# Ledger of designs, part 34: designed miniproteins, single chains, continued (5)

Each design is a single chain, and the fold is of that chain. pLDDT is the mean over its residues in the fold that is shown.

## One batch from the design tools (miniprotein)

Design m17158
Fold by ESMFold2-Fast:
Structure m17158 (fold): chain A 99 residues (1-99)
Amino acid sequence: EEVRKKLEELWEKEEAEVRATLDRMGVSPEIRAWVDERLAEARKYLDEKFEELMKTKSPEEVLKIMESEIRRTAVTIVTAAGLLQAAEEFEKWLEEKRK
């Protein structure tokens, strides 16, 4: 269905934006790996949600709901990555103070 193709393209674009944002933030390789794992899990979650919505909603409603969910998921992953980076920096500061 055309709706599925549009959502797949949107996810690809949002996934690329997430990676570009992480590159600009200079996150650690460990956080980068965490984000890649979360993006894979998010795709599975979004695919399952799409299948459920298609059972009860019109294609137009599914498209609007899924577009919002995809964007919200991407923002959430970027926000979580930023918090993890801040936590890593704080833990390194604590280790330095321990001597």
Scores: mean pLDDT 83

Design m17159
Fold by ESMFold2-Fast:
Structure m17159 (fold): chain A 81 residues (1-81)
Amino acid sequence: SIRDLKRLVLSALAGETSLSDEALRKLVEAPDTPEAFREALLEALRSVGPELARRILDYLETQDLSPEERELLREAVEEVL
């Protein structure tokens, strides 16, 4: 579910000082829809920079994700990387 993906992303970003408070808030408050979460995820990934964004996306790709979650990550990879 998008909620599960959100938890994985928030866990991966935990302790990252480069993540802005605004981007974190948008990510937490995003509705559990693919469209809204994707926009919040893209802002968070851009906030942390390309090196960490790539590392997070690579980590998420190794997880046991649903087809919906995998499609969202594919779209994020294409937009950020």
Scores: mean pLDDT 76

Design m17160
Fold by ESMFold2-Fast:
Structure m17160 (fold): chain A 88 residues (1-88)
Amino acid sequence: LKDFTLSSGFNVRDANNNLALSVSGTITHKGGKSTVTNITYTAATPHAQALADQLAALFKAMNGADPEKLKELLKQLQAVIDEAIENG
């Protein structure tokens, strides 16, 4: 991975277009290391809260990650997002 800053934010909606989960955070990759700034999230249900907790754990793991580990964690993040989209 090259040096970059990625401001990530997304909303997960259920099948009826109701907001289930809102997440935001910033990932900065510089000098072969990743730094994650404060993550904020809003979860409307206990299920959405469990997904938010999984996302928070992944962002925490990204802090200090090398490029290869960051790529792996980003794939895991995508899997959690896919689960959230499927289940609302």
Scores: mean pLDDT 71

Design m17161
Fold by ESMFold2-Fast:
Structure m17161 (fold): chain A 74 residues (1-74)
Amino acid sequence: MLENSRKAIEYIDKANQYKKKAEEAVKNGDLEKARTYYREASEAYQQAADAITDPEVQELLRKKAEEYRKKAEE
């Protein structure tokens, strides 16, 4: 239980860091790099969702993963 919560937090932190890097890449005009970072953020949110046991929190994290996956397709 505690270990899974810790992993979920680590994945969320990782996702937030990739999101920040993606936004920085967009500002620099590096769309290829931005897509890579958005994809990494999406995967990290998905890993966080898989680590969580609360269905409501899991759905919120999966929706975030889907949102950033769509941004990676742009």
Scores: mean pLDDT 81

Design m17162
Fold by ESMFold2-Fast:
Structure m17162 (fold): chain A 82 residues (1-82)
Amino acid sequence: VDPARAAEAAERALREAVAAGEISEEEARRLLEEARRAVADPRVAAQVLVEARGLELRAAGASEEEVLAEVARLAAEARAAL
């Protein structure tokens, strides 16, 4: 898992979530700062990618069931790759 790619994915997902009205600009800024500090750990980088995908799907109007299924699938794939 690439830490730089994970941080970039988090930034995009958080920007989309703010645009969709799901989180505040202030909350997105805090989450992005936290993600950037944490992604040096490959497990955390994998988790950030999974969470970013979940936020992206929610912003696109996916159902909670679809979000949970995709997040679970990606988390299992990330665990297998570590």
Scores: mean pLDDT 73

Design m17163
Fold by ESMFold2-Fast:
Order: structure tokens, then sequence, then C-alpha cells
Structure m17163 (fold): chain A 72 residues (1-72)
């Protein structure tokens, strides 16, 4: 079961174009979550008005922290 979980996380990281540096599931989860967060933060910078960016980024970071906890 643990081996299957590691392979699934590695496959997801590879599909996202992330370099797999560790076999640790927690590190793989962190890499995947950080990559997705970075992409969504970049989208906010391009699409959200400056007055709302701080609040949107704060809410997004909270959402990804909850997702990280759920995956662990």
Amino acid sequence: MEEQRREMLKEEAKLLGIEVKSDDPDELIDQIVEYRLKKELEAIDKTVPDSLKEQYKKNLKKRFELERERLR
C-alpha cells in the first residue's frame, strides 16, 4: 500500500513537470502542493485587481495548507 501511494505521487509530480527528488511521500506532497500554489498565485497576479490580490493570496494559501494536511 505505501509503495503504491509513492508511485502515484511520483506519477502526479512527473505529469506536472516537477523533478522528483525524494521517495518520501510527505516531501512529494509538499512539492506537488507548492507547484499548484505557485501556478494559482501567478494567475491571481495576472487576473485580480491590485486592491484584492492580498486577500485572494491569503485565502489561497490557507486552502492549500488545508489540502496539504488532508493529503498527509
Scores: mean pLDDT 76

Design m17164
Fold by ESMFold2-Fast:
Structure m17164 (fold): chain A 82 residues (1-82)
Amino acid sequence: SMEELIERFVEEARKRFEAAIAANPDASVDELRGLGLRVLEELMAELLAKHPELSREELFEIGRRMQAVLEELVAEAAAKRA
């Protein structure tokens, strides 16, 4: 289902973002955003390649949900490093 697909990509995004943050303990907030955007680009490319059947609206929804996870984790990392 669409919900299961969204949950799977959001969970994968969370794992990759958390790994990138953990691997860069001295990175600034801006550097963490840059790392996260690269991860988001890679995941969107994978989504487009694996799911050519998805509508533009469905792609935007998944992308928005992944972006929200990135913003959450970057904010969390910023608070812990302040």
Scores: mean pLDDT 84

Design m17165
Fold by ESMFold2-Fast:
Structure m17165 (fold): chain A 88 residues (1-88)
Amino acid sequence: AAAEIAAIEAEYKAWQDELNKTHADTTDEAELQKLAEEVRPIVADFLQRKLLAEGVEEEEAKEIKEAIVAGDLEKARELMEKIYKKRE
């Protein structure tokens, strides 16, 4: 339902806004790399929750989350494209 999706998006936006605020001055490559590795599982979790709320199959949402956590962004993109193409 739209309410669940809106709630997840609001949580994600609040998290992103806080992350951007706390790390606005971070320009060191090593710190940025560490931050990217730390945020990847969190981003993947929010995406999985949103996909499930949108009615995506649990197994498909899990595969996308696992691909993002593993850093396989190409696989994650392909899986998302298949889901959206199937629904359109």
Scores: mean pLDDT 77

Design m17166
Fold by ESMFold2-Fast:
Structure m17166 (fold): chain A 60 residues (1-60)
Amino acid sequence: SREEILRLLLEAVVGSTEHVIERMEERKKTASPEKQKRIEALIEQNRRAVEELRRRIAEL
């Protein structure tokens, strides 16, 4: 169904985004304080995107 296709696509995007977050968390561990702040902001942005996508999946 259309709902099944949308769910699969959204789940794939969530998975890819979570992988990016994991890589950013690793980079943050060895970054300077200035870079850590920038990486943290990007992590927060991506985590917010994941939560929004998860809400949309739950409504399907």
Scores: mean pLDDT 87

Design m17167
Fold by ESMFold2-Fast:
Structure m17167 (fold): chain A 99 residues (1-99)
Amino acid sequence: ALEEAGLAQVVKHLAAQEGWGQEELDRILATLESRRAYVERASAALGMSPAEIKLLEAVGQAILLARRGDDEGALDLMLETAREVGDEELVAELERARA
């Protein structure tokens, strides 16, 4: 519930930056739910922690956002994911990168 609420807020923020409509928001939220299911499955199959899989997925999504010119959205996604998985060192590095 809290994790899902956090993802929904991030997607809404990115939608405001990109000018996406409600239909596009609904599509992206459905994709994020599918990604969550994929992370759980990949963690089990690869012997990697869910945190490691989430970080790899976030890197891929951040690269796509940056390619679209949304550097702020890319950084926000990486910071949110780093905080979610408790990677304090990565959070500190990302905070320094934006300064």
Scores: mean pLDDT 65

Design m17168
Fold by ESMFold2-Fast:
Structure m17168 (fold): chain A 55 residues (1-55)
Amino acid sequence: SAENKELAENRKEMEKIADLNAKMKIKNGITGEVFESIKEYVEGVEKEGEELQKK
């Protein structure tokens, strides 16, 4: 579905942000923590959505 494709794209962006966060931790610790929280949230939503589709 379109939502699943969008979530997959968001996951790729979150992974990219996590990599950028590692570089930015020298400058912005708070921002880095936020990026990690968003990534975890996106992964949770993606997994839950996939489970609902399989049931």
Scores: mean pLDDT 65

Design m17169
Fold by ESMFold2-Fast:
Structure m17169 (fold): chain A 75 residues (1-75)
Amino acid sequence: MKKLTDEEFRKLMELIAEEVKKLTGNEDIANEIREAAKLPDLVEASRRIAEILQKHLTPEEIKKVFENALKKFKE
């Protein structure tokens, strides 16, 4: 995540939260991701987001969420 600016990191995490909401229909999980993305340490933020994703989603669902978020991020 250190390859991204703080603004780009927040945008990518917001897109991940939106894809999680679309997949699960659960806004609370999406909000947990958004709050984790606000942490001052980007490494800690990315680890907490990964823990949230692993807790609520399968590995295949996580991969799909990241692929969809990255496609929108590159647009």
Scores: mean pLDDT 79

Design m17170
Fold by ESMFold2-Fast:
Parts: sequence; structure tokens; C-alpha cells
Structure m17170 (fold): chain A 71 residues (1-71)
Amino acid sequence: SMEEQLKARKNGAKILKKLVEAGVSREHAALAVQLAAMGFSPQEIYDALVRAGASEETAKKAVKLIQEALS
């Protein structure tokens, strides 16, 4: 439904804001949220962030925050 699509977009925006406020760059935060929305695993999101130039520490932090937000 349109309501489910709107909720999904709002949830993505909320997670993005939380990642940026935690010190993840907007570019890496947007990538992480997009991959999570597409159903990629935590490990796949981590690997994608590192390949995009994120430090291992930043990639771990982003994945942890996404997992907490989706739990």
C-alpha cells in the first residue's frame, strides 16, 4: 500500500539521520541504508562500505546501528 511505502521511506530517513549524527559520512550512510532496504546482509553491507572507502571502524559502527534500528 502507499502507507507501507511511506513508512519505509520515513524509516530509511530516520536511520540515515542517526548514522550521520553518529559520525558516518552522508555518502556512506546513504549507501548503507540503501543496501539494507534492498535486503543485503550485515556482512554484505560492511563489505560494500569498506569497498566504498569507509574505515573498518566506521563500517562496523554503521552496520551495528542499522541492526539496532531494524531489531
Scores: mean pLDDT 81

Design m17171
Fold by ESMFold2-Fast:
Structure m17171 (fold): chain A 67 residues (1-67)
Amino acid sequence: KAEKVYEKTLPIDETVASAARLVVREVEEGRISPEAGLQAVRDVARSAGLSDEQIEEVVKIVRDELE
């Protein structure tokens, strides 16, 4: 489902989309928890300069695909 997250987040920010895809793969492989993954995506999006609205959109996309 990493590719689905990438496709959905790409229109928001390319760098964040790539990071979210990687995070989803790490969660699916069991290397990090879903909670840690969601926090990592939030941190990357904020560091990339996304607005609070864009950060919540990205986090929602990732959360919905991990459930």
Scores: mean pLDDT 82

Design m17172
Fold by ESMFold2-Fast:
Structure m17172 (fold): chain A 87 residues (1-87)
Amino acid sequence: MLPDFEDSGPGRVLRRAYELAERLAERGEVGAREEVSDRTERADGTVHTGEARVEAGEDHARLEYRLTVRHGDRVLEVRGSFELPIR
């Protein structure tokens, strides 16, 4: 597990995806799909990249995410998915 991911790229990407899903649902765009991404380069040369795809349902949003951390020639990737209530 990478606890710092909760407060960095993935946390920010998931929050933006949730906000986007709520907006799509409010506009009646059930079934619409959107993507959000974030990239942060830190002073030590570490690059954090977060990507999330959101699909709006009637009362829930399905989110799929992919997180990548790169430092020098080392790359770590984490993926997951879950559903969030939007109303």
Scores: mean pLDDT 68

Design m17173
Fold by ESMFold2-Fast:
Structure m17173 (fold): chain A 74 residues (1-74)
Amino acid sequence: SPQERLDALRERARELFREYVKLLSEGTPEAQARADEVGRELERIFAEMAALVGRQATNDLLREIAAEVERELS
């Protein structure tokens, strides 16, 4: 179902965003290259989410994911 697909995308986005934030804090060229790859994958996931639920709902989900990851990394 679209809801099951959205839930899977949301969880993957959370995992990738957590990795992305950690990689940005490492300060190595290798970490930056990996962060760029993760960032591109996140953009693909966000585009798919927007196709499923629209732009506004996707933006709301992105805010929730960011808040959750920030809380986990605090």
Scores: mean pLDDT 86

Design m17174
Fold by ESMFold2-Fast:
Structure m17174 (fold): chain A 83 residues (1-83)
Amino acid sequence: IVVKGSRLGVKPSKEELEKAAKQAKENGQKLIVDPLTFHYLTKEELDFLFSLGVKEVRTIGVTSEAQKLISEYEKQGLKIILG
């Protein structure tokens, strides 16, 4: 399952992400999130996505604090794709 934000920079809501995560888990599917946002994802946003069992996030970038944690997230099964 792929959850996308709008091209106008609107992120998927927490409720939409939680529903998609539940559906992906029930169907044994990989949850991919592409927020299509023009801001860099924060550590808190990545922690939330990781808590939902997201397997892949696509973003234009991450904050400096989150950047130091990319390898840790990837070791735990969250792939981060930049650009």
Scores: mean pLDDT 71

Design m17175
Fold by ESMFold2-Fast:
Structure m17175 (fold): chain A 99 residues (1-99)
Amino acid sequence: SELEKKIKELLEKYKDNKIINTVYEQAKEEKSSKVEIALRIAKALIEEKKYEDAEKLLELIEKLPDLTAEDYRALGILYAELDKYEEADKYFEKALELE
């Protein structure tokens, strides 16, 4: 999948980043979905100020089918952290529609 390919590329790019790798390993141990793993990596990228890579990852996630209300809420929070308030509002609204 395009998402799995992007996750692998980011893990190789940031192989020496302890925060990003710790987040990935924790998500795997918790048996998180691929979407949940990607959202956690996107959050770690934002915390590490890797905004362009975070945004590209969010753009791949938002194109996926069968996103849950929790996935849309996470997208809203992460877009808000990127100061993309129009996108944030859109995804919070989608989350509310699924609840």
Scores: mean pLDDT 88

Design m17176
Fold by ESMFold2-Fast:
Parts: C-alpha cells; sequence; structure tokens
Structure m17176 (fold): chain A 59 residues (1-59)
C-alpha cells in the first residue's frame, strides 16, 4: 500500500529527499503540500504519523 511504501522510505531516506517528495507528488499531492509534509517529517521523525498525514491530504 502507499502507506507501507511511505513508511519504508521515511525510515531509509531523509524526509525531504527527492524519492520521498516524488512519491508524495505521484500519489496526488501538490509540490507545495509535499514540501510542507517533508519539513514536518524532519522535525517529528515519525514515519507512521507522516504517512497518515499524506493519506489524509489526498482526501
Amino acid sequence: SLEEELVSLFKKQPFDSTPVVDLMVSAGLSEETAAQIALEGQITKDAEFLAKKVKEALK
């Protein structure tokens, strides 16, 4: 699932890395929203919380 793929990437890549941002954008987020979530990821370091936030932003 997208949530599982995001959690896996967040644990192995910086939250603001190109692969992470590209996955968020390909899932349907704007570049601006993806960048904001990536910044929050660098602060919280909580991969599961951020994956849920991405999923909510797609609604």
Scores: mean pLDDT 77

Design m17177
Fold by ESMFold2-Fast:
Structure m17177 (fold): chain A 116 residues (1-116)
Amino acid sequence: DFDARLRELVELLRSQIEEVDKLIEEMRKEGVDEEVIKLLEQVRELLERAREALERRDLDRAIEYLEQALETVKKAYDLARKAGASEDLIIFLRSLGIQLESLIERVRELKRLQDA
């Protein structure tokens, strides 16, 4: 069911936004480079836009925003490593990237159902 899968994706995306908020808080407490924090704030904004696109059933725009968010997470990961962030934060950034890749694929599957 398209509508049920769409609702599940919106809930998963809300969960990812909460995870990004927690990462930003933890990075601020550790004194991580402000540039890394700015990249995560951009990720948060892109994930919110993706959520709004999903709620509008604009799956193409949702995929576009999620792909931009994933690219930004990869930049944040590289910069955090260079800035000497804790191993736990680096692992969390890697996990976030993997979760976003999974989410993008699920939205693509939903797009195939919409186009059927």
Scores: mean pLDDT 86

Design m17178
Fold by ESMFold2-Fast:
Structure m17178 (fold): chain A 82 residues (1-82)
Amino acid sequence: STLGEILEKLYKEGKVTPEDIAQMIADIRGWSDEQKELLTQGLTAAFNQDYEKAQQYQEKLRELLYKESDEAERAAMEEGEA
């Protein structure tokens, strides 16, 4: 909450962009360009108070992250049950 409030204030003051925030997070976490783009879109929507659109992008990002993190585990489980 507190970090989010600081980032929103910096955005309103024109000191950071959603792209800058998304790039920093992507670099730290080793995210793909697609993951970064979804975060950028979600942050842009949230900062413009379009919370419905922000939620949609957050859900897409979550689905992509779960697919990538668990895809190998799911494949191994299916091979083990076959």
Scores: mean pLDDT 72

Design m17179
Fold by ESMFold2-Fast:
Structure m17179 (fold): chain A 82 residues (1-82)
Amino acid sequence: DAHYAEGVKLLAAGDGYGAALAFVAAARAALAAGDYEGAVKAAEKAIEAGLKDPDAAKGAAATFAGIGVAIEAELLGGVKPK
């Protein structure tokens, strides 16, 4: 996924917010393709990148977007939280 590769590159460059947005886009693309495992992994990377951003407001917004996509992926993938 091009968005996932972009997220990895941005995270390596220290752009936590940009990386988180790219990972959220990758997670949504995976959901649209029915790849629920890939969507969860990309959403987890978005959460990680958001938490690393020094701008707390931008980091929090990106982190919450990642959490939302992760929950959606898990529900659509048929796994219930215990």
Scores: mean pLDDT 73

Design m17180
Fold by ESMFold2-Fast:
Order: structure tokens, then C-alpha cells, then sequence
Structure m17180 (fold): chain A 95 residues (1-95)
């Protein structure tokens, strides 16, 4: 009894985190569909549900790392554009 409740709570937490990282309606629908499949698996085969939860946790970690990387790259691109603008202004000031 307690194991199924823990697996469902884990699935809810994971689903909330994945939804927070998603930006499109299509991604939201996919995540919710996977949640429904996972809930059915928890009722029919808790051991396989644990394996699926680990896969989803790994996917969440990978997505979080990708988002962090994209954010860093966006910041770096912004900083590079600022440096290039400053360099152009300094070149114009010399003429």
C-alpha cells in the first residue's frame, strides 16, 4: 500500500517539474499522457513503474542541464554582442 502511494507522489512531483520546464502545449500533453501511463503501471506492476520513474528522473535532469546550458549560451551571446558594440564605438571615437 505505502509503496504505491510513494510512487504516485514521486510521479506527481516529477510531472510538476517537467511541466515547469516545458514551454509548449504539445509538450504539456505528452507529459500528462506519460503520467497517466505511469499511474496505470504503478497499479499493475510497481517494479516496472520504479524503472520508468528512474528514466523520467534522468530525463528531467537532462532537460534541466540543457536549459541551464542554453541560458548560459544566451548570456554569453549577449555579452559578446555588448563587447562588439563597445569595440565599434571605440573605433568610431578614434576617427
Amino acid sequence: MKEKEELKERAERLTRQLLALSSSEEEFEEILKKKEELYKLIETDPEKAKEKLKEWEEELRRRAEEMARELREAVERGLKRMEERKRREEEEALE
Scores: mean pLDDT 76

Design m17181
Fold by ESMFold2-Fast:
Structure m17181 (fold): chain A 118 residues (1-118)
Amino acid sequence: LPELVDRTVALARELAEKVEQLADKVSGPEAQRLRDMAEGLRALAENVRTAAERKDYQGLADVAETLSQAARSVAKLAEEIAKKSTDPEVQKLAIEVSKLGNELADTARELADAARAA
């Protein structure tokens, strides 16, 4: 369980950083939405760490489930940005964000299931 917590937190922070980089390369309402999503991912990463430190396995499962859903939403938005963008650098970064978002979503789901079994 501790290794899965550490991996989930690390992936969430990495995704937040890449989402902010993507926000800097896009304009309009999508830029603000990406920044809000990055802030949410960091908050959820801290909540995962806090629940794990407290050995609050029910709280850990609930936060990890929320993080999985948030990561999937980020991946979907990034995929849409990649399809609409004509800038190769934006397309490349958006594809990376989408892949990382899906990896985080799967890892957070595994964490939620492991926490419920604890």
Scores: mean pLDDT 90

Design m17182
Fold by ESMFold2-Fast:
Structure m17182 (fold): chain A 115 residues (1-115)
Amino acid sequence: MANVRSAAELAYNVTLDEEFRDAILKAADILLEASPEEYRQEAVDIAAFLAGIAVNLFTDEDYERLKKRIEEILKKTGSEKLKQAFLEAIDLVLPYAHGKGKERLEELKKLVESL
């Protein structure tokens, strides 16, 4: 089942920023709308992971695993709609990213654009 609450709670709990929370909720909604039924739960998880990347919560290993999973989903689905949704979700979160988190989101955006 798709649920955007965990993504919103992660964004708010880490930053206490309502605008960032609302950006993550919007990113989750865009990803859910574009995702095939079988990937809807993963779309919510990805929105939460984008929040965690933005605020530098993840290890290098966690980030590489997420990056690989996104690549696998996009390659397997071949969906231009889903690819565009990922780009929009990253762009919504990017203004709230800093330091290494910003670099990682910019790298992830380039990866998605290349697929």
Scores: mean pLDDT 76

Design m17183
Fold by ESMFold2-Fast:
Structure m17183 (fold): chain A 64 residues (1-64)
Amino acid sequence: MEVIEVPVPADASDEEIAARLERLAREELGAEIVEPAAKGSDGRTVLVARRDGRTVLVVGVPVA
């Protein structure tokens, strides 16, 4: 499984973070979004995508 960390502003809204991760998955990775961006138990926003039969985890990392 591939993990891609994406820096996101700490003051960004959940909608802005979700849009950023989804754009990166589609535009940069060319991946299909399997699970839309959502907050995990640790407060990080995570998107699950698939590329060439592989699972790619796209994680928003807050930059303070």
Scores: mean pLDDT 79

Design m17184
Fold by ESMFold2-Fast:
Structure m17184 (fold): chain A 102 residues (1-102)
Amino acid sequence: MTLEELIAEFRERVAALRATLDPELAEAAAYAEAVFVDLVRALEPEFNKLSKEKQEEFMKLLRETAERLLEAVRAARSPEEFMREAGALLREFLAKVNEILS
């Protein structure tokens, strides 16, 4: 799976999920999607410099973060709770990315 394939799959899954959510939570999910996708694209030049083993670690981290974001949307009782959880997940993602890039 390429970065673009992962982004495309994540966007498809968010779109499907948003169709089942309250409008306010759907909007929050869209915002979190945009932030995550922008972060992934910004990291692509650094990803391309990594060894194959580190690229596999990075791709695993991306898949795990995408799944956790989708689970956070499904479990959310409010947009505010979701945005707090999404923020925590994205901070954890960036910390783990820094470890892989080191």
Scores: mean pLDDT 87

Design m17185
Fold by ESMFold2-Fast:
Structure m17185 (fold): chain A 86 residues (1-86)
Amino acid sequence: AELTEREKEVLKYIEEADKDKDGLMSFAEFEEFMEKLTGKELSEEEREALRKLMATFDKDKDGKLSRQEMYELVSGITGIDASRLE
């Protein structure tokens, strides 16, 4: 199925946050992604929730998310089906 404009925007922000193009996203890059997505600074409650979500999806426990793990996390936050982001 065709990606919606919202799904394309989310994917674009994920790709832009991965500045070194290693296919992994650090917490700092993830915070930048979320600030772009929301258009403002994250609250303390939002930062705490994001840290917990990141830890949940960090399969290798290296403090970074793979692109697949990031899609799953973003799906949980935005309600977009992760399978559509691929």
Scores: mean pLDDT 69

Design m17186
Fold by ESMFold2-Fast:
Structure m17186 (fold): chain A 83 residues (1-83)
Amino acid sequence: NKNTAITHINNAITEINLLEDSGAKDLAIKSLNRAITAIKNNDISNACKYLSTGAIYAGSTGAPIKVFKHLIKAADLLNCETV
């Protein structure tokens, strides 16, 4: 369900927003908001790319494991496969 994927991404953004301000934080949030826009436009390919990019930047912020759990659930719901 696309709405459930968007909910998980928004939960990740909320958690990232609690972290100290940094360029990586800003880029993570920007990329995750781009993922939400892509989902709303039914562009799942770009949504998966933006989720991946957002996760990479979130990793640079020292974000807690729960952020990545939300992003993994969103990727799973969108069928984002990278193997």
Scores: mean pLDDT 86

Design m17187
Fold by ESMFold2-Fast:
Structure m17187 (fold): chain A 77 residues (1-77)
Amino acid sequence: MEALIEEAARRLAELLGLPLEEARRIVEEVAKAYYDKYGVFPSVDDLVLLAYEHYRTGEIRLEIRDRELAQALLSRL
């Protein structure tokens, strides 16, 4: 769990140019919401995409709705 959150936070920080601690906070919020709903943690890639959408929209989205955006973001990582 800790390693998953740390890896996702690092990737999000690089993607958005954020401090690592800010990226970690966003990732932890999304990871917790996902676990509370599904009882499992997402993959690192899915967690980065969900955290990016949360940052962009201000809403916790637990589904990757924009598959084209998801693919573009993964291509930048």
Scores: mean pLDDT 73

Design m17188
Fold by ESMFold2-Fast:
Structure m17188 (fold): chain A 55 residues (1-55)
Amino acid sequence: MKVIENVVEIPADPAEAAALAAALRALAQRDSPGSTVELHVDEAARTLRITLTLP
């Protein structure tokens, strides 16, 4: 099992941020069917933390 964590800046538009989160989840599932992806929004820092766990 391997855990990868990345932090990316959130787009200024909340709708774009939601679309980005959905796209990232879809890509993670497609590229690694056994993976799980967790997304956490930090509003104060305006960042999206992405944690990907591979089997």
Scores: mean pLDDT 69

Design m17189
Fold by ESMFold2-Fast:
Structure m17189 (fold): chain A 91 residues (1-91)
Amino acid sequence: MAEAAERAKRAEEEIREARELVEKVKAMPSEEARKLAEEAQKLVEEGERYVAMARLMIESGTASEEAVRQMLEKAEELIKKAKELAKKALA
């Protein structure tokens, strides 16, 4: 589970970066940018939920390694999509 805890920490750092990118997009005076920021923000929020669930599973010690891995994989996918959308809006 040490690897899972490290993955969760990295996901939390990626969420912070994604939120910073989303805030930059929100500052743009564009309807298209606003829509992309809203979509990216929803993905970040969903990713945060999966990381929080993975953290609870690690802390409880009762969840399987596979279940924790699946939660982290979902979080990583969502955060990656959010960062891609935000970067696309800023380009």
Scores: mean pLDDT 84

Design m17190
Fold by ESMFold2-Fast:
Structure m17190 (fold): chain A 72 residues (1-72)
Amino acid sequence: SQGDQLVQQGLQAWRAGDHQTAQQLFTQASKIYEQQGNLSKSYLALGLSYIAAGDYDKGEEYFIQSDKLRPG
């Protein structure tokens, strides 16, 4: 899926030390997941975006929300 591809590209950018590109890609993935109605994955991607921006507390908050909204 496009969202999953954007997450993989974001993780590659993050591993390369390009945190700005990683944040952009994770934000794009979040929007794609939201458009698909996958709120759990959208919040996961938002959490990754905040971590890439250096906001670990906000990233953790979104990861917790993502876990609670995971489709059964």
Scores: mean pLDDT 85

Design m17191
Fold by ESMFold2-Fast:
Structure m17191 (fold): chain A 93 residues (1-93)
Amino acid sequence: DVEEELKLIEENLEEQIRWARAMIAVAADGSEEQRARATELARRRDIAGLEELERETLAENGPSEAREAARRELEEQIRKAEEYKEELKKQLA
């Protein structure tokens, strides 16, 4: 039924959000080698590997202003989308 399908869609969106956060970090602060690894991990749909690569990039290069700006923009967009989704759910209940 619709409720079960909505739950699966929400879980997939959460997974894509995790992927987007990790990719932004590696793209902004990663080396050429780390970006190539991120592309390969994305092809394999290895989100855990991408998150590990994000942590590695942070440990080696530290946070850049560009990464923090891009991350804040993504987090704000996610927050607005989540608030809108919750508002729609209340209207449908």
Scores: mean pLDDT 73

